# Designed miniproteins, single chains, continued (3), part 95

Each design is a single chain, and the fold is of that chain. pLDDT is the mean over its residues in the fold that is shown.

## One batch from the design tools (miniprotein)

Design m11285
Fold by ESMFold2-Fast:
Structure m11285 (fold): chain A 69 residues (1-69)
Amino acid sequence: MLLPEEILKRLYKYSPTLQFIPRSVAIDLLMEYFGLSREEAEEVLKAVGAEGDKISVGQFRAAVARVEK
């Protein structure tokens, strides 16, 4: 699944050389672009195994895929 262009640009703006985004940024993106509450965003990240302070781009893609279900 492709991330929306706006989210993809934001990820590259944050860190084009690092494979990780901070948990707070991942939560912000899920809330802003998918209309989730903070608690819902945290639950989705936990469901894809992204429980640490750093979320990989792959884990974030999995979280986005889960939100669409």
Scores: mean pLDDT 71

Design m11286
Fold by ESMFold2-Fast:
Structure m11286 (fold): chain A 95 residues (1-95)
Amino acid sequence: SAAARETAAALAEGRALVEEARQLLKDAFMKAGNSSPKDALEILSEAKEQLRAYLRRGEELAARSPEIAEFVLGGLRGLLAQAEAGEKTYKKLVE
């Protein structure tokens, strides 16, 4: 059905969005780990802003396809929480 096709397309888009955000955070942590603690904070701060942009895109997708909302928004919020935890860890190293 058209509805099933639309849901499948939304799920594929949501999965791609979460994986793109996951790769962005992975790259940010790798770069942070190879930087001074001060530079690591800047890198993770920038990654958090980019993740917030992904979350806004996820919210727009979730509004159109509520059936995938929790998967997409849960995934993106989890990545943002990981970035915030990393930032707190590096902040302690600067203090």
Scores: mean pLDDT 89

Design m11287
Fold by ESMFold2-Fast:
Structure m11287 (fold): chain A 66 residues (1-66)
Amino acid sequence: STAEILAEKLGVSKGTVLKIAPNANSDKPSLEDIKALKEFALKKFSEEEVKEILTEAGVGAPEELL
């Protein structure tokens, strides 16, 4: 699932991902979920790494959100 991929890439539990972005496992996560995940990931990763993490998880990371 998207939340499991994000948990592995971000180095946190799946529960932590779902706490940040409750709809991460939906077919299309909301813009709010994407922004929350980006803000969380930027605490540990560069903007380029965050873009790759979100893209690999299937969330998408358009430049306008970064």
Scores: mean pLDDT 73

Design m11288
Fold by ESMFold2-Fast:
Structure m11288 (fold): chain A 83 residues (1-83)
Amino acid sequence: KAKELLEKGKELIEAGKKLIELARLAEEQGLSEIPLTPEELKELNEKTGLNLPPGLTPEEAKKIGKELIEKGEKLIKEAKELE
């Protein structure tokens, strides 16, 4: 159980970091939406358990990314407390 929480937490942190990086790239390039393919969106939704829509703005992606990192950090902390 602790190992499952640790792995899930790492997945959420990775997904959150990816969203923040995509938001940064979109802002740098003056894009209105993050450069996320339909396949990448599907993979993110499968990994996070979220139902993210296509056409996320950089602001939305940063907000969601931060929330995913916070959730992932909480899961890792819980996993460590179980050991």
Scores: mean pLDDT 81

Design m11289
Fold by ESMFold2-Fast:
Structure m11289 (fold): chain A 73 residues (1-73)
Amino acid sequence: MVPEEEIEYAVLEIKAAVNLAIARSSTDPEEKIQALKDAIEAYEKALSLHPDDQTLRDALERAKKELEEVEKS
């Protein structure tokens, strides 16, 4: 059976991916900002469980840049 921490990690990855997809498909700036913030929080929590995961770090960095671009608009 998968350890509880690994299940939580998988849930956080899914939350991040879903919110990133919402941010990319939404045309409402407030919805984009909220979805990006939710994705960033999920990636940060996932990264705290797997701190050596370069793929998560890259995804987190991309999400942060997307948030900055939306807020700058």
Scores: mean pLDDT 81

Design m11290
Fold by ESMFold2-Fast:
Structure m11290 (fold): chain A 74 residues (1-74)
Amino acid sequence: SEHLEKAKEYLQKAADFAAQGNMIEAVRYANKAISELVKAGEYEQAQKVFDAVREAIINRDPQALAKKLREILK
């Protein structure tokens, strides 16, 4: 699926920005990935990305976001 391929690309970018501590770009790319996952019918994966972003914002932990997004990519 074109949408699933785009979602994986955006998740990788989000994880890389999160690992760098750039939460603004990490959240931006994570939201792009959520949109593509929804278009691909991957609702469970979209929810996991949303939950990972929410938890990282609450805990102020960009490294936890990077780890969670990389786990979703496997």
Scores: mean pLDDT 90

Design m11291
Fold by ESMFold2-Fast:
Structure m11291 (fold): chain A 94 residues (1-94)
Amino acid sequence: MKKLTVNFRLGDANGRTAEEIKEEIEKTVEELRKQGFNVSFTLEEVGEMSELDAELLAGAFPAAIKEGIELHLISRPVPEEEKRELVKRFREII
């Protein structure tokens, strides 16, 4: 089986709730798993998700489907303490 790894960044909560961002990611992961892709996602350093990152993801999905490639969406792991602080910060906003 062929494997394709794509890094996905979580966007800032400014102007968007953390729950909205989580739901969008979860929806995408669930759709890919339903199509038979092996998908794993972890939080990465929070920042703006670039337009280029979104375009790369959109382009990678059709190519992987066409070629029958197994997709692994892996982000650089964030320390658990930092992840908890980010969750608290998002909850403080909303």
Scores: mean pLDDT 47

Design m11292
Fold by ESMFold2-Fast:
Structure m11292 (fold): chain A 86 residues (1-86)
Amino acid sequence: TLEEKIMKVLKELGLNAFSVFKDDTNGYVLLRDYPAVSIKVKDKVLTVEYEHESSKPVAERIAKALKEALEDQGWTVEIKRTKSSF
């Protein structure tokens, strides 16, 4: 499944994460080691989201690894800085 492929990529990068998927194409992956970094899965797009500039390098590393693993399968990988909703 897509979830298994994402989790495998993160494990190979040495990152601890958990995932919440509604179906095979919609979900979130949350990093335990970087709480301000997450992966949003929606409409054939994987969006690596980060809240702080200090997390940008890890978000870029994740995005690169996901592109190498999944873009050949029709997934687009994007990176986005987000703000916490109050």
Scores: mean pLDDT 80

Design m11293
Fold by ESMFold2-Fast:
Structure m11293 (fold): chain A 89 residues (1-89)
Amino acid sequence: AAEHGRKADEAEKQGNYLEAGEHYKRIGDEIEATGDPALAGAAAYSYQRAAEHFEKAGNKELADEYRKRADELMEKYGVKPVEVLDLTR
């Protein structure tokens, strides 16, 4: 359901950037652990979202780590981050 995304937005609006980042990081880790290349894009996007939130929380080291993971996955599996999401309704 669409309500799922609202919970992540609520955490961000409350200034709970660490919580939002940990949520996305956990999803990325679980997906990456499957080793499924079809899911590599989802894992990379989860890590990218986590890095953005960690940076807003002031945790630059965590942000750098997850940006690197996302970039590495995208390059390794040929995922194009911007073009993949270029889906107008």
Scores: mean pLDDT 72

Design m11294
Fold by ESMFold2-Fast:
Structure m11294 (fold): chain A 82 residues (1-82)
Amino acid sequence: SALEEEIERLFEELIELAVEEEKKKQQGIVLSDEEKKELDERVKKLMNEIYKLMREGGYSSEEMQAKFLELEKRLKERIEEI
């Protein structure tokens, strides 16, 4: 569905942000306080949009929890492949 495709797109955006941050850490690049704040704000905005889409799509609390557990697993797998 269009809703599921949108959630998947936002999940990939979150994963890409975390992977890029981890790559920078592995290269010894230290983010500035400003860059850390901007990253935190971007992550919060994406998380809020995902929650909004799930609520509007009629997801239960259990279904939302399952989706976020899937996201966390995918994130860990992507980071381990760096």
Scores: mean pLDDT 85

Design m11295
Fold by ESMFold2-Fast:
Structure m11295 (fold): chain A 76 residues (1-76)
Amino acid sequence: SSLSRETAIAFVERETSELAAELEAQGALKAAAYLRERGKELIDEISKQPRVPIEELTARVSELVAEARRLAEEER
């Protein structure tokens, strides 16, 4: 199954924004900046297609989240 471009963009914006705010509150500023930048790049990529496979989208967001959390641990 797939999401519309608009729904996929909204999903990425929400997930990356919420976690970035959480990381900023924890003092993980570099991890938060990474997540915001990579999230914007993913949104720009999604903007080039009318629909996005759900499995691909969730996997890519999961990878960004995992890397952001890894970077946050390195800032401790």
Scores: mean pLDDT 87

Design m11296
Fold by ESMFold2-Fast:
Structure m11296 (fold): chain A 75 residues (1-75)
Amino acid sequence: ALREAAERVVALLDERGEVTAEEILDALAEAEGLSEAEVAARRAALRQPASTPAAAAVLDELGRVLELAAALRAA
């Protein structure tokens, strides 16, 4: 679930002060139980320009995790 992924991202931000798109994807993959193939497809999309529909969709998904993480840190 998004909350579990967001909690992992909060821990990374608290430890290092920064988080990458790949680390947010790894947190989401663990929380949602994504397969290696599903993670590989999202990583492939992230290697494309951010303006592409595939990259934009993955960035939107990761952005929701980061937004929830920011809300949890503010609470």
Scores: mean pLDDT 81

Design m11297
Fold by ESMFold2-Fast:
Structure m11297 (fold): chain A 87 residues (1-87)
Amino acid sequence: SAELEELQARLRELAEELRNYLLTEHEEEVKAYMKENGLKSVGELTTQDLVDLARKLGEKGDEKAGALADEIERLQAELEELLRANL
């Protein structure tokens, strides 16, 4: 349970780091993503929305966005594995 709680905390911290990064460095790309996906406020952006946008930016050469997306996806996979191991 402690390992599960630590992974969930790390995921939350990384999602917040990614959100802050995208809102400060890629404000126009965030606005474009929101418009394309019918989102009316930044509060409607899910962690998956942030990862999807970061992945696209990584493909366009933003190494930090790509690295944050990779790390979040890796921790999500690790979390799924731990949850599966307790079944």
Scores: mean pLDDT 85

Design m11298
Fold by ESMFold2-Fast:
Structure m11298 (fold): chain A 64 residues (1-64)
Amino acid sequence: PTGVVVALAPTKGGDLAAIKDASGNIYNLFIPEEHRDEVAVGDTVEYSIDPSNPQKTTFVKKVA
């Protein structure tokens, strides 16, 4: 799925993001340090959700 970054908090090793999907659901997403400079608030990102735990998300990429 994809979502819009609505908040970013810098941490050691990357950014902790809040992502809003098209239905208005908010997920926490960790953006690794190598992608920190390419993702900002308002950007659209692709992420994966663990099917066993929908609160567990993984960053895939910034949508071009």
Scores: mean pLDDT 73

Design m11299
Fold by ESMFold2-Fast:
Structure m11299 (fold): chain A 63 residues (1-63)
Amino acid sequence: SLEKIEEALSKLSPRERKILELLIENPSLSLAEIGKKLGLSQSTVSNHIKSGLKKLTELLKEL
């Protein structure tokens, strides 16, 4: 349900959430393109993705 997706997204930091939203909109975006859109380095984008996925994995274990 959309409600559970929005709740899961609310557990992310603003940066982690924005990166995930961009990837949901366009899964073909590279780390460089995401970084350019957000004014972040590729390594910073990668670190936010890793952190966000860890949080989402913990939330999915509750299912």
Scores: mean pLDDT 77

Design m11300
Fold by ESMFold2-Fast:
Structure m11300 (fold): chain A 61 residues (1-61)
Amino acid sequence: SPVEEVMEEVMAILESNSDIGEGLYEAMQKILEALKAGKVSVAEAQEIAREAVEIARERAA
């Protein structure tokens, strides 16, 4: 399902970015919780997740 695809993407992001994980992990957990509760769409969750990764990566660079 699209929800499962987003969850897999988020898990892959966390695995790839474990070194910058504190704020990113918390943000991703909140996104997944909102997605499971139907408070955000799959597309919104993906956009928020991508933005969070970019911000975290920029800070780590």
Scores: mean pLDDT 71

Design m11301
Fold by ESMFold2-Fast:
Structure m11301 (fold): chain A 82 residues (1-82)
Amino acid sequence: MQELVRRLGERVIGKPLSEAIEIVLSDPELPVERVEVRVPEEYLDKPVADVRLTERDGRRYLELMIVVDGRLVVGARFLLAP
């Protein structure tokens, strides 16, 4: 999984969040069950600054981070199959 996250970072960092979301959703190695856009529509053109993997309630989430007011914010979150 860490290798997948690293490879994804190479593909999406610097891309507009909207384009990065499409890249994640079209990746056959990423078993995405659900996607949540976590920011207002006007931030969809902001460049992805980081990619992280988190766990909640025993489930893995892929998060695309953007910078808002000098802070890393979750732009989109993807629920991954176990």
Scores: mean pLDDT 83

Design m11302
Fold by ESMFold2-Fast:
Structure m11302 (fold): chain A 87 residues (1-87)
Amino acid sequence: SLEDMSEDVLEFLKRIEEAERLAREGLETGDKELLKKAAEIYKELAEYYRKLVELGRETGSETSLTEVYEKLAKEYEEKAKELLELV
């Protein structure tokens, strides 16, 4: 439903903010648990965008958005990896 779609978008925006906050705090304080939590959220975000890419390709509905989602998935995968290298 439209309400479900709106709720999902808001949840993703909150997840992005949470991951960025945890990463910043973890980097500033050296708190490895905050870095791990940020990395886990970034991994979750990457998996979501990977799912959108797969759905777009499977349904034949490849668009410029599919390429954007693939870039976002890669960026979040790289952010998660970089934080985990500091743990």
Scores: mean pLDDT 80

Design m11303
Fold by ESMFold2-Fast:
Structure m11303 (fold): chain A 113 residues (1-113)
Amino acid sequence: VSDEELQEDIDIALALMQIGVLKSTKQEMPDISAKAIELYEKYIATGNEEDRKAGQAYVLSDTSVGLAKQGKVDESKKYLERARKLADSTTKYKKDVLKAVEEAEKKAEEIIK
């Protein structure tokens, strides 16, 4: 097994775990979480890294809002920054993911006020 094959297997396992968590828990931004599930399911079916990165950016965006609600302001900001960097690393989904990060940032800032 190559290091690339091992990393792909780990990324698929993490995507499956994320789908399970998203389907079994209440999300702060359910529309974004639904998009994350769809993208992870596409990634598992195709191995397309764009789908994995976009899905992860949506999950980080939703998680940042949850962290803001818990008063974890610095952690919320770090998750939004990570989501933005993942969005910037995509081509196909960049515009849609950046819009979702922007909406999550706005919602987190309204909670922190």
Scores: mean pLDDT 81

Design m11304
Fold by ESMFold2-Fast:
Structure m11304 (fold): chain A 70 residues (1-70)
Amino acid sequence: AMARAQLEAEIRERILKRAKEAGINVKDVRVHVHPDGTVAVHIEVENDADLTKASQIAAEAAREVLARHR
């Protein structure tokens, strides 16, 4: 299905929700789902100390959404 834009939106929404729950202020999130199933996520945070955790949240969110969809 031509659902890449929807997958990108779901991944972005999940990243934002989990970051908020973790107390992380996200400045920008860009998600791109490639036709081969690889995902590129660019995340910017207001506090550099949160970068590692924000990156982990992004990776887990992408994995969870992709595991649910084909």
Scores: mean pLDDT 79

Design m11305
Fold by ESMFold2-Fast:
Parts: sequence; structure tokens; C-alpha cells
Structure m11305 (fold): chain A 95 residues (1-95)
Amino acid sequence: SVDISALRDGALRFIREVMDALDVPPEIKEQILEAARRLLDELAAEAPTLSLSDLQSRLQQEADRARAANDLVAEEAARLIRTYVAELEREREKS
């Protein structure tokens, strides 16, 4: 299990690096980062500690909710956090 608040800075760095590599416009980049910060803060408040698999499942649920609401920024934020968490899980399996 992981402390969600401890993942915040790493997740936000990962998201910024991915968007920089894709040359995402600054205004869209800041919207996605703001949505990601909000989602991580909400998750930390609700469940401060989760397993990486449970966190990935919760992030998929958040992405699905955002898609149903036609909130493309929130969907992308949840998807990118989930991608980061999945990479952390793969790295732990190699250690």
C-alpha cells in the first residue's frame, strides 16, 4: 500500500513530463494539472492509504465518471495518474 499524499509530487511531475513530450498547449496543460491536483487531494482525504491495485481501480472509476459527464480534462487527469501508478507497480515487481 502507498500513502496517496506521498505520490502527489511524483504524479504531477510525470503528468507534466508526458504533456511536455506531446507538446500540449500551456493552457490545457495547466487545466489537466489542476484537475490532477484536485483529484489526488480528494483521494488522499477519502482514503489516505491504498494498495497500488486499489488506487488504479479507483482512478479508472474516476476516469469513467468523467467520461460519462463529458469532462475531458478530468478524464485525462485520472487516466494520467492511473498510468503513473501502473508504472510504479511494474517497478516494484522488478525489485
Scores: mean pLDDT 85

Design m11306
Fold by ESMFold2-Fast:
Parts: sequence; structure tokens; C-alpha cells
Structure m11306 (fold): chain A 69 residues (1-69)
Amino acid sequence: SEEELQRLLERFRKRLQEAVDNGASRDELRQIVMESVNEATETLSEEDLLRFQGELSRIVAELNEQRRE
């Protein structure tokens, strides 16, 4: 549902932000992304999963603009 999609996205943003603020390693950040995708895959419909992946990619891209790899 839309509400589940938004809750997962908000949770993901908070987890990423807290990890970055705490100086998390790249491996820790990748783990957060993978766990979030796995949870979404089990919870969301195929259509909502595609939206989740699109929004997640945008959040990661915004973070990466400030963090060069």
C-alpha cells in the first residue's frame, strides 16, 4: 500500500542519515540498503516495489552527491 511504501522509505532515510552522521563505513551503508530492499521485496506488491526502488535510488543519489566514492 502507499502508506507502507512511505513508512519504509521514511525508515530507510532515517537509518541512512543516522549511519552517515555516525561515520558508518561503506559496507555498513550497503548493508542498510540491502536490508531495506529485502524487506520491501517481502512486504510490497510488485508495483509498489518498483516505486520503492525508484525513490530509494533518488535518496542514495542525493547522499552520494555529498559523498564522493
Scores: mean pLDDT 78

Design m11307
Fold by ESMFold2-Fast:
Structure m11307 (fold): chain A 72 residues (1-72)
Amino acid sequence: HMDELAELASRAIRRALERLGVKAVKTADGTWVYKDADVAELQRAIVEELRRELEKLGRPFAETPVAPDDFD
């Protein structure tokens, strides 16, 4: 179910943000930005938290590489 995965993702993102101490700031154009966040570090933290949630469900961490988006 999408709802179950969405809930896990939300928890993982929140824990990653808390772990890195990232603070959201609104920019002049109205866009929210995460101050002092290294995108690669944030992505790794989110993946680690998501892996922990999946391990709790008795599912092993899947080493599925996420294709990096080129500049488009």
Scores: mean pLDDT 63

Design m11308
Fold by ESMFold2-Fast:
Structure m11308 (fold): chain A 102 residues (1-102)
Amino acid sequence: MEEVEEEIKKRIEEIKKIYPNLSEDFATALAIYRVEQELRRLGRELPDTELIKKVSPEALKLVEQIRKIAREAKNIEDYKKLVEQSDLPEELKKALLQTKEV
């Protein structure tokens, strides 16, 4: 549980280093999504951590939108197309489109 919170915090730091102009909510949403994606590849689910419970409603809404896109995408090209067609903020779309996988 604590390990997942530390990984999310690490990912937020890494994302902010790569995308210094992303808002805290966007960086947090992207970090949560990436950690969840990595856990899913290991056959694990994202645990209900205190960090996630304290995340803003705006960041949680962004995570849910990204999850929906990833779930509906058939491959990486379809994923990129769905991201481009989504109502996500442009800065977040740019960050997501730089990913190599769903």
Scores: mean pLDDT 75

Design m11309
Fold by ESMFold2-Fast:
Structure m11309 (fold): chain A 112 residues (1-112)
Amino acid sequence: MERKERVERGKEAVKEAAEIMLKDKSLYGDALTAAGWAIAGLYAEDEEVAREMAEEVIEAAGKLGENLKKAAEEAMENAIKYAKEASLEEVYAALDTAEDLVKKLKEELEKK
């Protein structure tokens, strides 16, 4: 897979995770986990895009509440730290994990 394709996949996963948490606050924790994996995958390909997308997740969480915003800030920092310490194979696996989680969360939303 080309770098550009992985970046677009990561951006889409982050945006879908942010949309999910805004549509259903009960899915916030799972959506934040999915966003974290997507940010880790993005960071390996493009650090600036990963940081920009992390800010979008934090802003979405902020709309749900101040405590949730703080938890999102910590989760995004931890995702970037993970990406810096992880192997390339581990960060590619993180993107696949993010997409799988987003798919499951979208199916959960369809049941409501």
Scores: mean pLDDT 85

Design m11310
Fold by ESMFold2-Fast:
Structure m11310 (fold): chain A 82 residues (1-82)
Amino acid sequence: MEEQKEYIRKLAEKYGLDLSDEEIERLAQATKGLTKEQVDVILGYLAQLMKTKPREEALEEVLKLIDEAKKENSILPVMKYK
């Protein structure tokens, strides 16, 4: 868990996301079992959502997408561009 949280913190810095420790823990738990590349794509998508949605709504949306991605053994193609 700690290793996953640290990785998410690094990605949050990469995408300019100011995430709380609680949000990082939620994302770490949700992304458990995903590849590092999948987690990277997911955090980029979170950054895009936070431009148009309230922080909490963006986070909940991403958590739903993570759950679906885990069921399909793939990441969502929504985060297509940088």
Scores: mean pLDDT 74

Design m11311
Fold by ESMFold2-Fast:
Structure m11311 (fold): chain A 63 residues (1-63)
Amino acid sequence: MSAEEEAKERAEKYLEEGKKSGNEKIKKIYETVAKAYLTFVDDKELREETEKIAQELIKEEKE
């Protein structure tokens, strides 16, 4: 899968997860990750770091 295709697919997935969450804070976190993937399609390291931080924040909100 190309980096651009992977980034777009992940962005769409994150937007859907945010929509399904029912939690405003978690929704905003997912929207931020999706925006990062769409903005930094050529910077895989920055996207992965953003995703990692977002997943940690989402985990804290669910606990």
Scores: mean pLDDT 73

Design m11312
Fold by ESMFold2-Fast:
Structure m11312 (fold): chain A 80 residues (1-80)
Amino acid sequence: TVTVSYDEKEAEELLKEAKEAKKIVEKMIKEGELPEKEELEKGIESAKAAAEIAEKLGLEEVAEEAREVAKLFEEALKKV
């Protein structure tokens, strides 16, 4: 079983990755650019994984942010 400290570090890394991806996609959309389909699909995958791990750890805020990132990528994917 993973320790609380280890779980926290892993959740932080996933959250940072999800937030960075979200900022990039939001910025591109605001500038009238659409990300490539492959990049959006990878973003959805990473965000969903982050949400799942955060949920298992009881990190509700992290899970919510990760779900928002996944939703953003899915919406962008529909526009490509």
Scores: mean pLDDT 71

Design m11313
Fold by ESMFold2-Fast:
Structure m11313 (fold): chain A 95 residues (1-95)
Amino acid sequence: MLKGLAYLAFQKIQRYVAQGNIKKANQVLNDFVSKIKTILRSKNMPDDDIQSIINSIRNTFQQFIDAATVSMSKALQILRDFLRTFFNLDVSDVG
C-alpha cells in the first residue's frame, strides 16, 4: 500500500523539481504526507508512531527538494536510498 504512494510521490516530485516548480513539488509532498496519515490512522496506529513516520518521510523528501536546487544527482541518491530502506522500493529501475 505505502510503496505505491511513495513511488507516485517520487515520480511527481522529481518531475516538478526538474521543471523548477518547487511550489508544486512541495504540494505533492504535503498531499503524500496527508494520504499516509489517513491510511495509518485507519489502521489504528498510535499518533506518536504516525508522526515519527511522517517526519521521516517529510524530512527526507524536503532534503531531496532542497538538494536538487544545487545537485540533482546527489539529491536523487538521498531519495533513492530512503525509498529503498523505508518503503523497500528500488527507484533505480524507473527511468
Scores: mean pLDDT 76

Design m11314
Fold by ESMFold2-Fast:
Order: structure tokens, then sequence, then C-alpha cells
Structure m11314 (fold): chain A 86 residues (1-86)
């Protein structure tokens, strides 16, 4: 899931290279993530869980991923793999 997160962060930076402050960066990443998730057609529960994970990561980056987080990561990876294969 960190790999997926890093990919989304890279896309956010590419789309808005003028981002300078941490707050602006977080807001831009969130906005682009919401737009990207809507375009990719991810289920609403997956979208909500991914956004909640973003908020948890900002609060406690050292927390170990839960089984639910790992299952979410696998589901997202499967979705992207299917899109890449098409």
Amino acid sequence: IEEIWERLAEEARAAAPGIRTREERVAAVRALLEELLARLGLPADVQAALLARLERREKDPFREDTEEDLALAARIEAHFAALEAA
C-alpha cells in the first residue's frame, strides 16, 4: 500500500509542481486522490477506507498496518493490475 501511496503522491506532484507548503501538498494530494478514485471507479467503501488511511498515516506514520489495511492494499493492487492489463 505504501507503493500505491507513493505512486499517487508522484502523480499529485506532477499535476501541481507549484505546491510548496505541507498543508497545500496534503490538500492537493487529497483532491487529486478523490478525483483519481472517482475516475478509476473504485467502490465507495474502498474510496472511503483509502481516505481514512491517509488521515491515519498523517497522525501515526509508525503504526503497523492492520489486516484490514493489508486486505485493502491487495484489493487496490488487483484493481490497478486489471486496469493495466486492459
Scores: mean pLDDT 63

Design m11315
Fold by ESMFold2-Fast:
Structure m11315 (fold): chain A 81 residues (1-81)
Amino acid sequence: PPSPEELLLADLEAIRAWVEEHAPAAERPTALAGLDRAAELIRAGDLDGAISVLRELAETAGPGVATAFRLALARVQEARA
């Protein structure tokens, strides 16, 4: 069965795919870079760093995209607990 880390990374990949398809073109590179950085930090075991990155994305993004980043943030926070 998948590990909690594998499930968390799969959740972030789903959000990344959604951003690639639905995010405005001007905001997409920054959003994808932030999600990739969060995934990198998760793989390194730095869940606090991932939380920080996703919180910044949730704060700076537009309403629809911010909701997706808040979901990602919640998943990382749950995995850390």
Scores: mean pLDDT 80

Design m11316
Fold by ESMFold2-Fast:
Structure m11316 (fold): chain A 86 residues (1-86)
Amino acid sequence: SREEALAWAREYAKKIEKQYPNVKIPDSILERVVEGTLEDRGMIEELLTESARIAQQNGRKEVELSDLRKAGERLGLSEEVINRIV
């Protein structure tokens, strides 16, 4: 369910935040990723990991929609999928 996927995504985000301790993943980003990927856990994992890496590389303390778009592009996601997330 969406609630189970969102709970899993929040737990996964905590692991990513340990890997990138200066970057936070806001709930609004988690909700967009869960809904836009249609609860695909593998895609949620890859998008959150890559977006946190991009945010850290750019010196940001929080993942933004622009980081999600860039992550989707780097992962080879279609424009249709990216537009559902962002």
Scores: mean pLDDT 86

Design m11317
Fold by ESMFold2-Fast:
Structure m11317 (fold): chain A 64 residues (1-64)
Amino acid sequence: SEDDEILIRILKYLHENLSFDEFNEASALIERLRSQGASIREIVDELKRRFPELRDGLDAILAE
């Protein structure tokens, strides 16, 4: 799905820009939010809240 393609791009971006421990935290957060029925927008907003340094890169992925 389009959501799965966007999530693959997000996960790649997180892997390239976060430490191993931060990536594991972010990955666990994504899985938790997905299990709760969160939208891609809601997932990205929570990621930007927890990792504000990633804001511009995450916004760029959503604009593509």
Scores: mean pLDDT 87

Design m11318
Fold by ESMFold2-Fast:
Structure m11318 (fold): chain A 137 residues (1-137)
Amino acid sequence: NLRSQVLSLLERALQLLEQAKQQLDELEDLVKREVTNPLVKDKLLRLIDIAKSSLDNALRQIQQAIQYLQQNDFDGALSHLRRAQTELTTAIYSLESIIDIAEKEKLDEIRNKAKQALDLVRQAQELVQQAISLLES
């Protein structure tokens, strides 16, 4: 049924976002250990903090959407999924900025880790968009 299909998509999105958060924790540790330029290090850590905060917000919004779906409140679920979409977009822009800085500074390991996190977030965003489309059908 519609509710079960949407719940499955959102549960998969949550798993991808938890993996993305782990990649961001590893990225933060890598930046702290490997980046010697203090201005570059500070900027990367601030962007990582924005990405982590946005992912935490997206996770909370998806969890709220799941609760509304369990109550058959599809409008409530849809509202929370759209907020999750906004938070995921913020995380994507922050990760793209980290990748750009890492490429300019020749920080290959940081670039690769940020790309792994970005891929997970983009996959989760696609699942959230599919869930929204199903609820609007």
Scores: mean pLDDT 93

Design m11319
Fold by ESMFold2-Fast:
Structure m11319 (fold): chain A 66 residues (1-66)
Amino acid sequence: SMAEEGRKIAEEGIEKLKTAKTEEEILEASRMAGKGLRMLEDAGEIEEAQKLEREAAEVYVKTLSA
């Protein structure tokens, strides 16, 4: 389903973001996470999308601080 694919893509994007070391890697990971989050929203999984968006934001801040 779109929700299952969206979750997978968002989680993969967040995981990539944790290991990103270059601006290009950060951009790619952020785009992937955003795509997955949009798919979850389109599938009506709004609360799950918000939860993963918050996780992505926390990971993003941590990655920039490393």
Scores: mean pLDDT 84

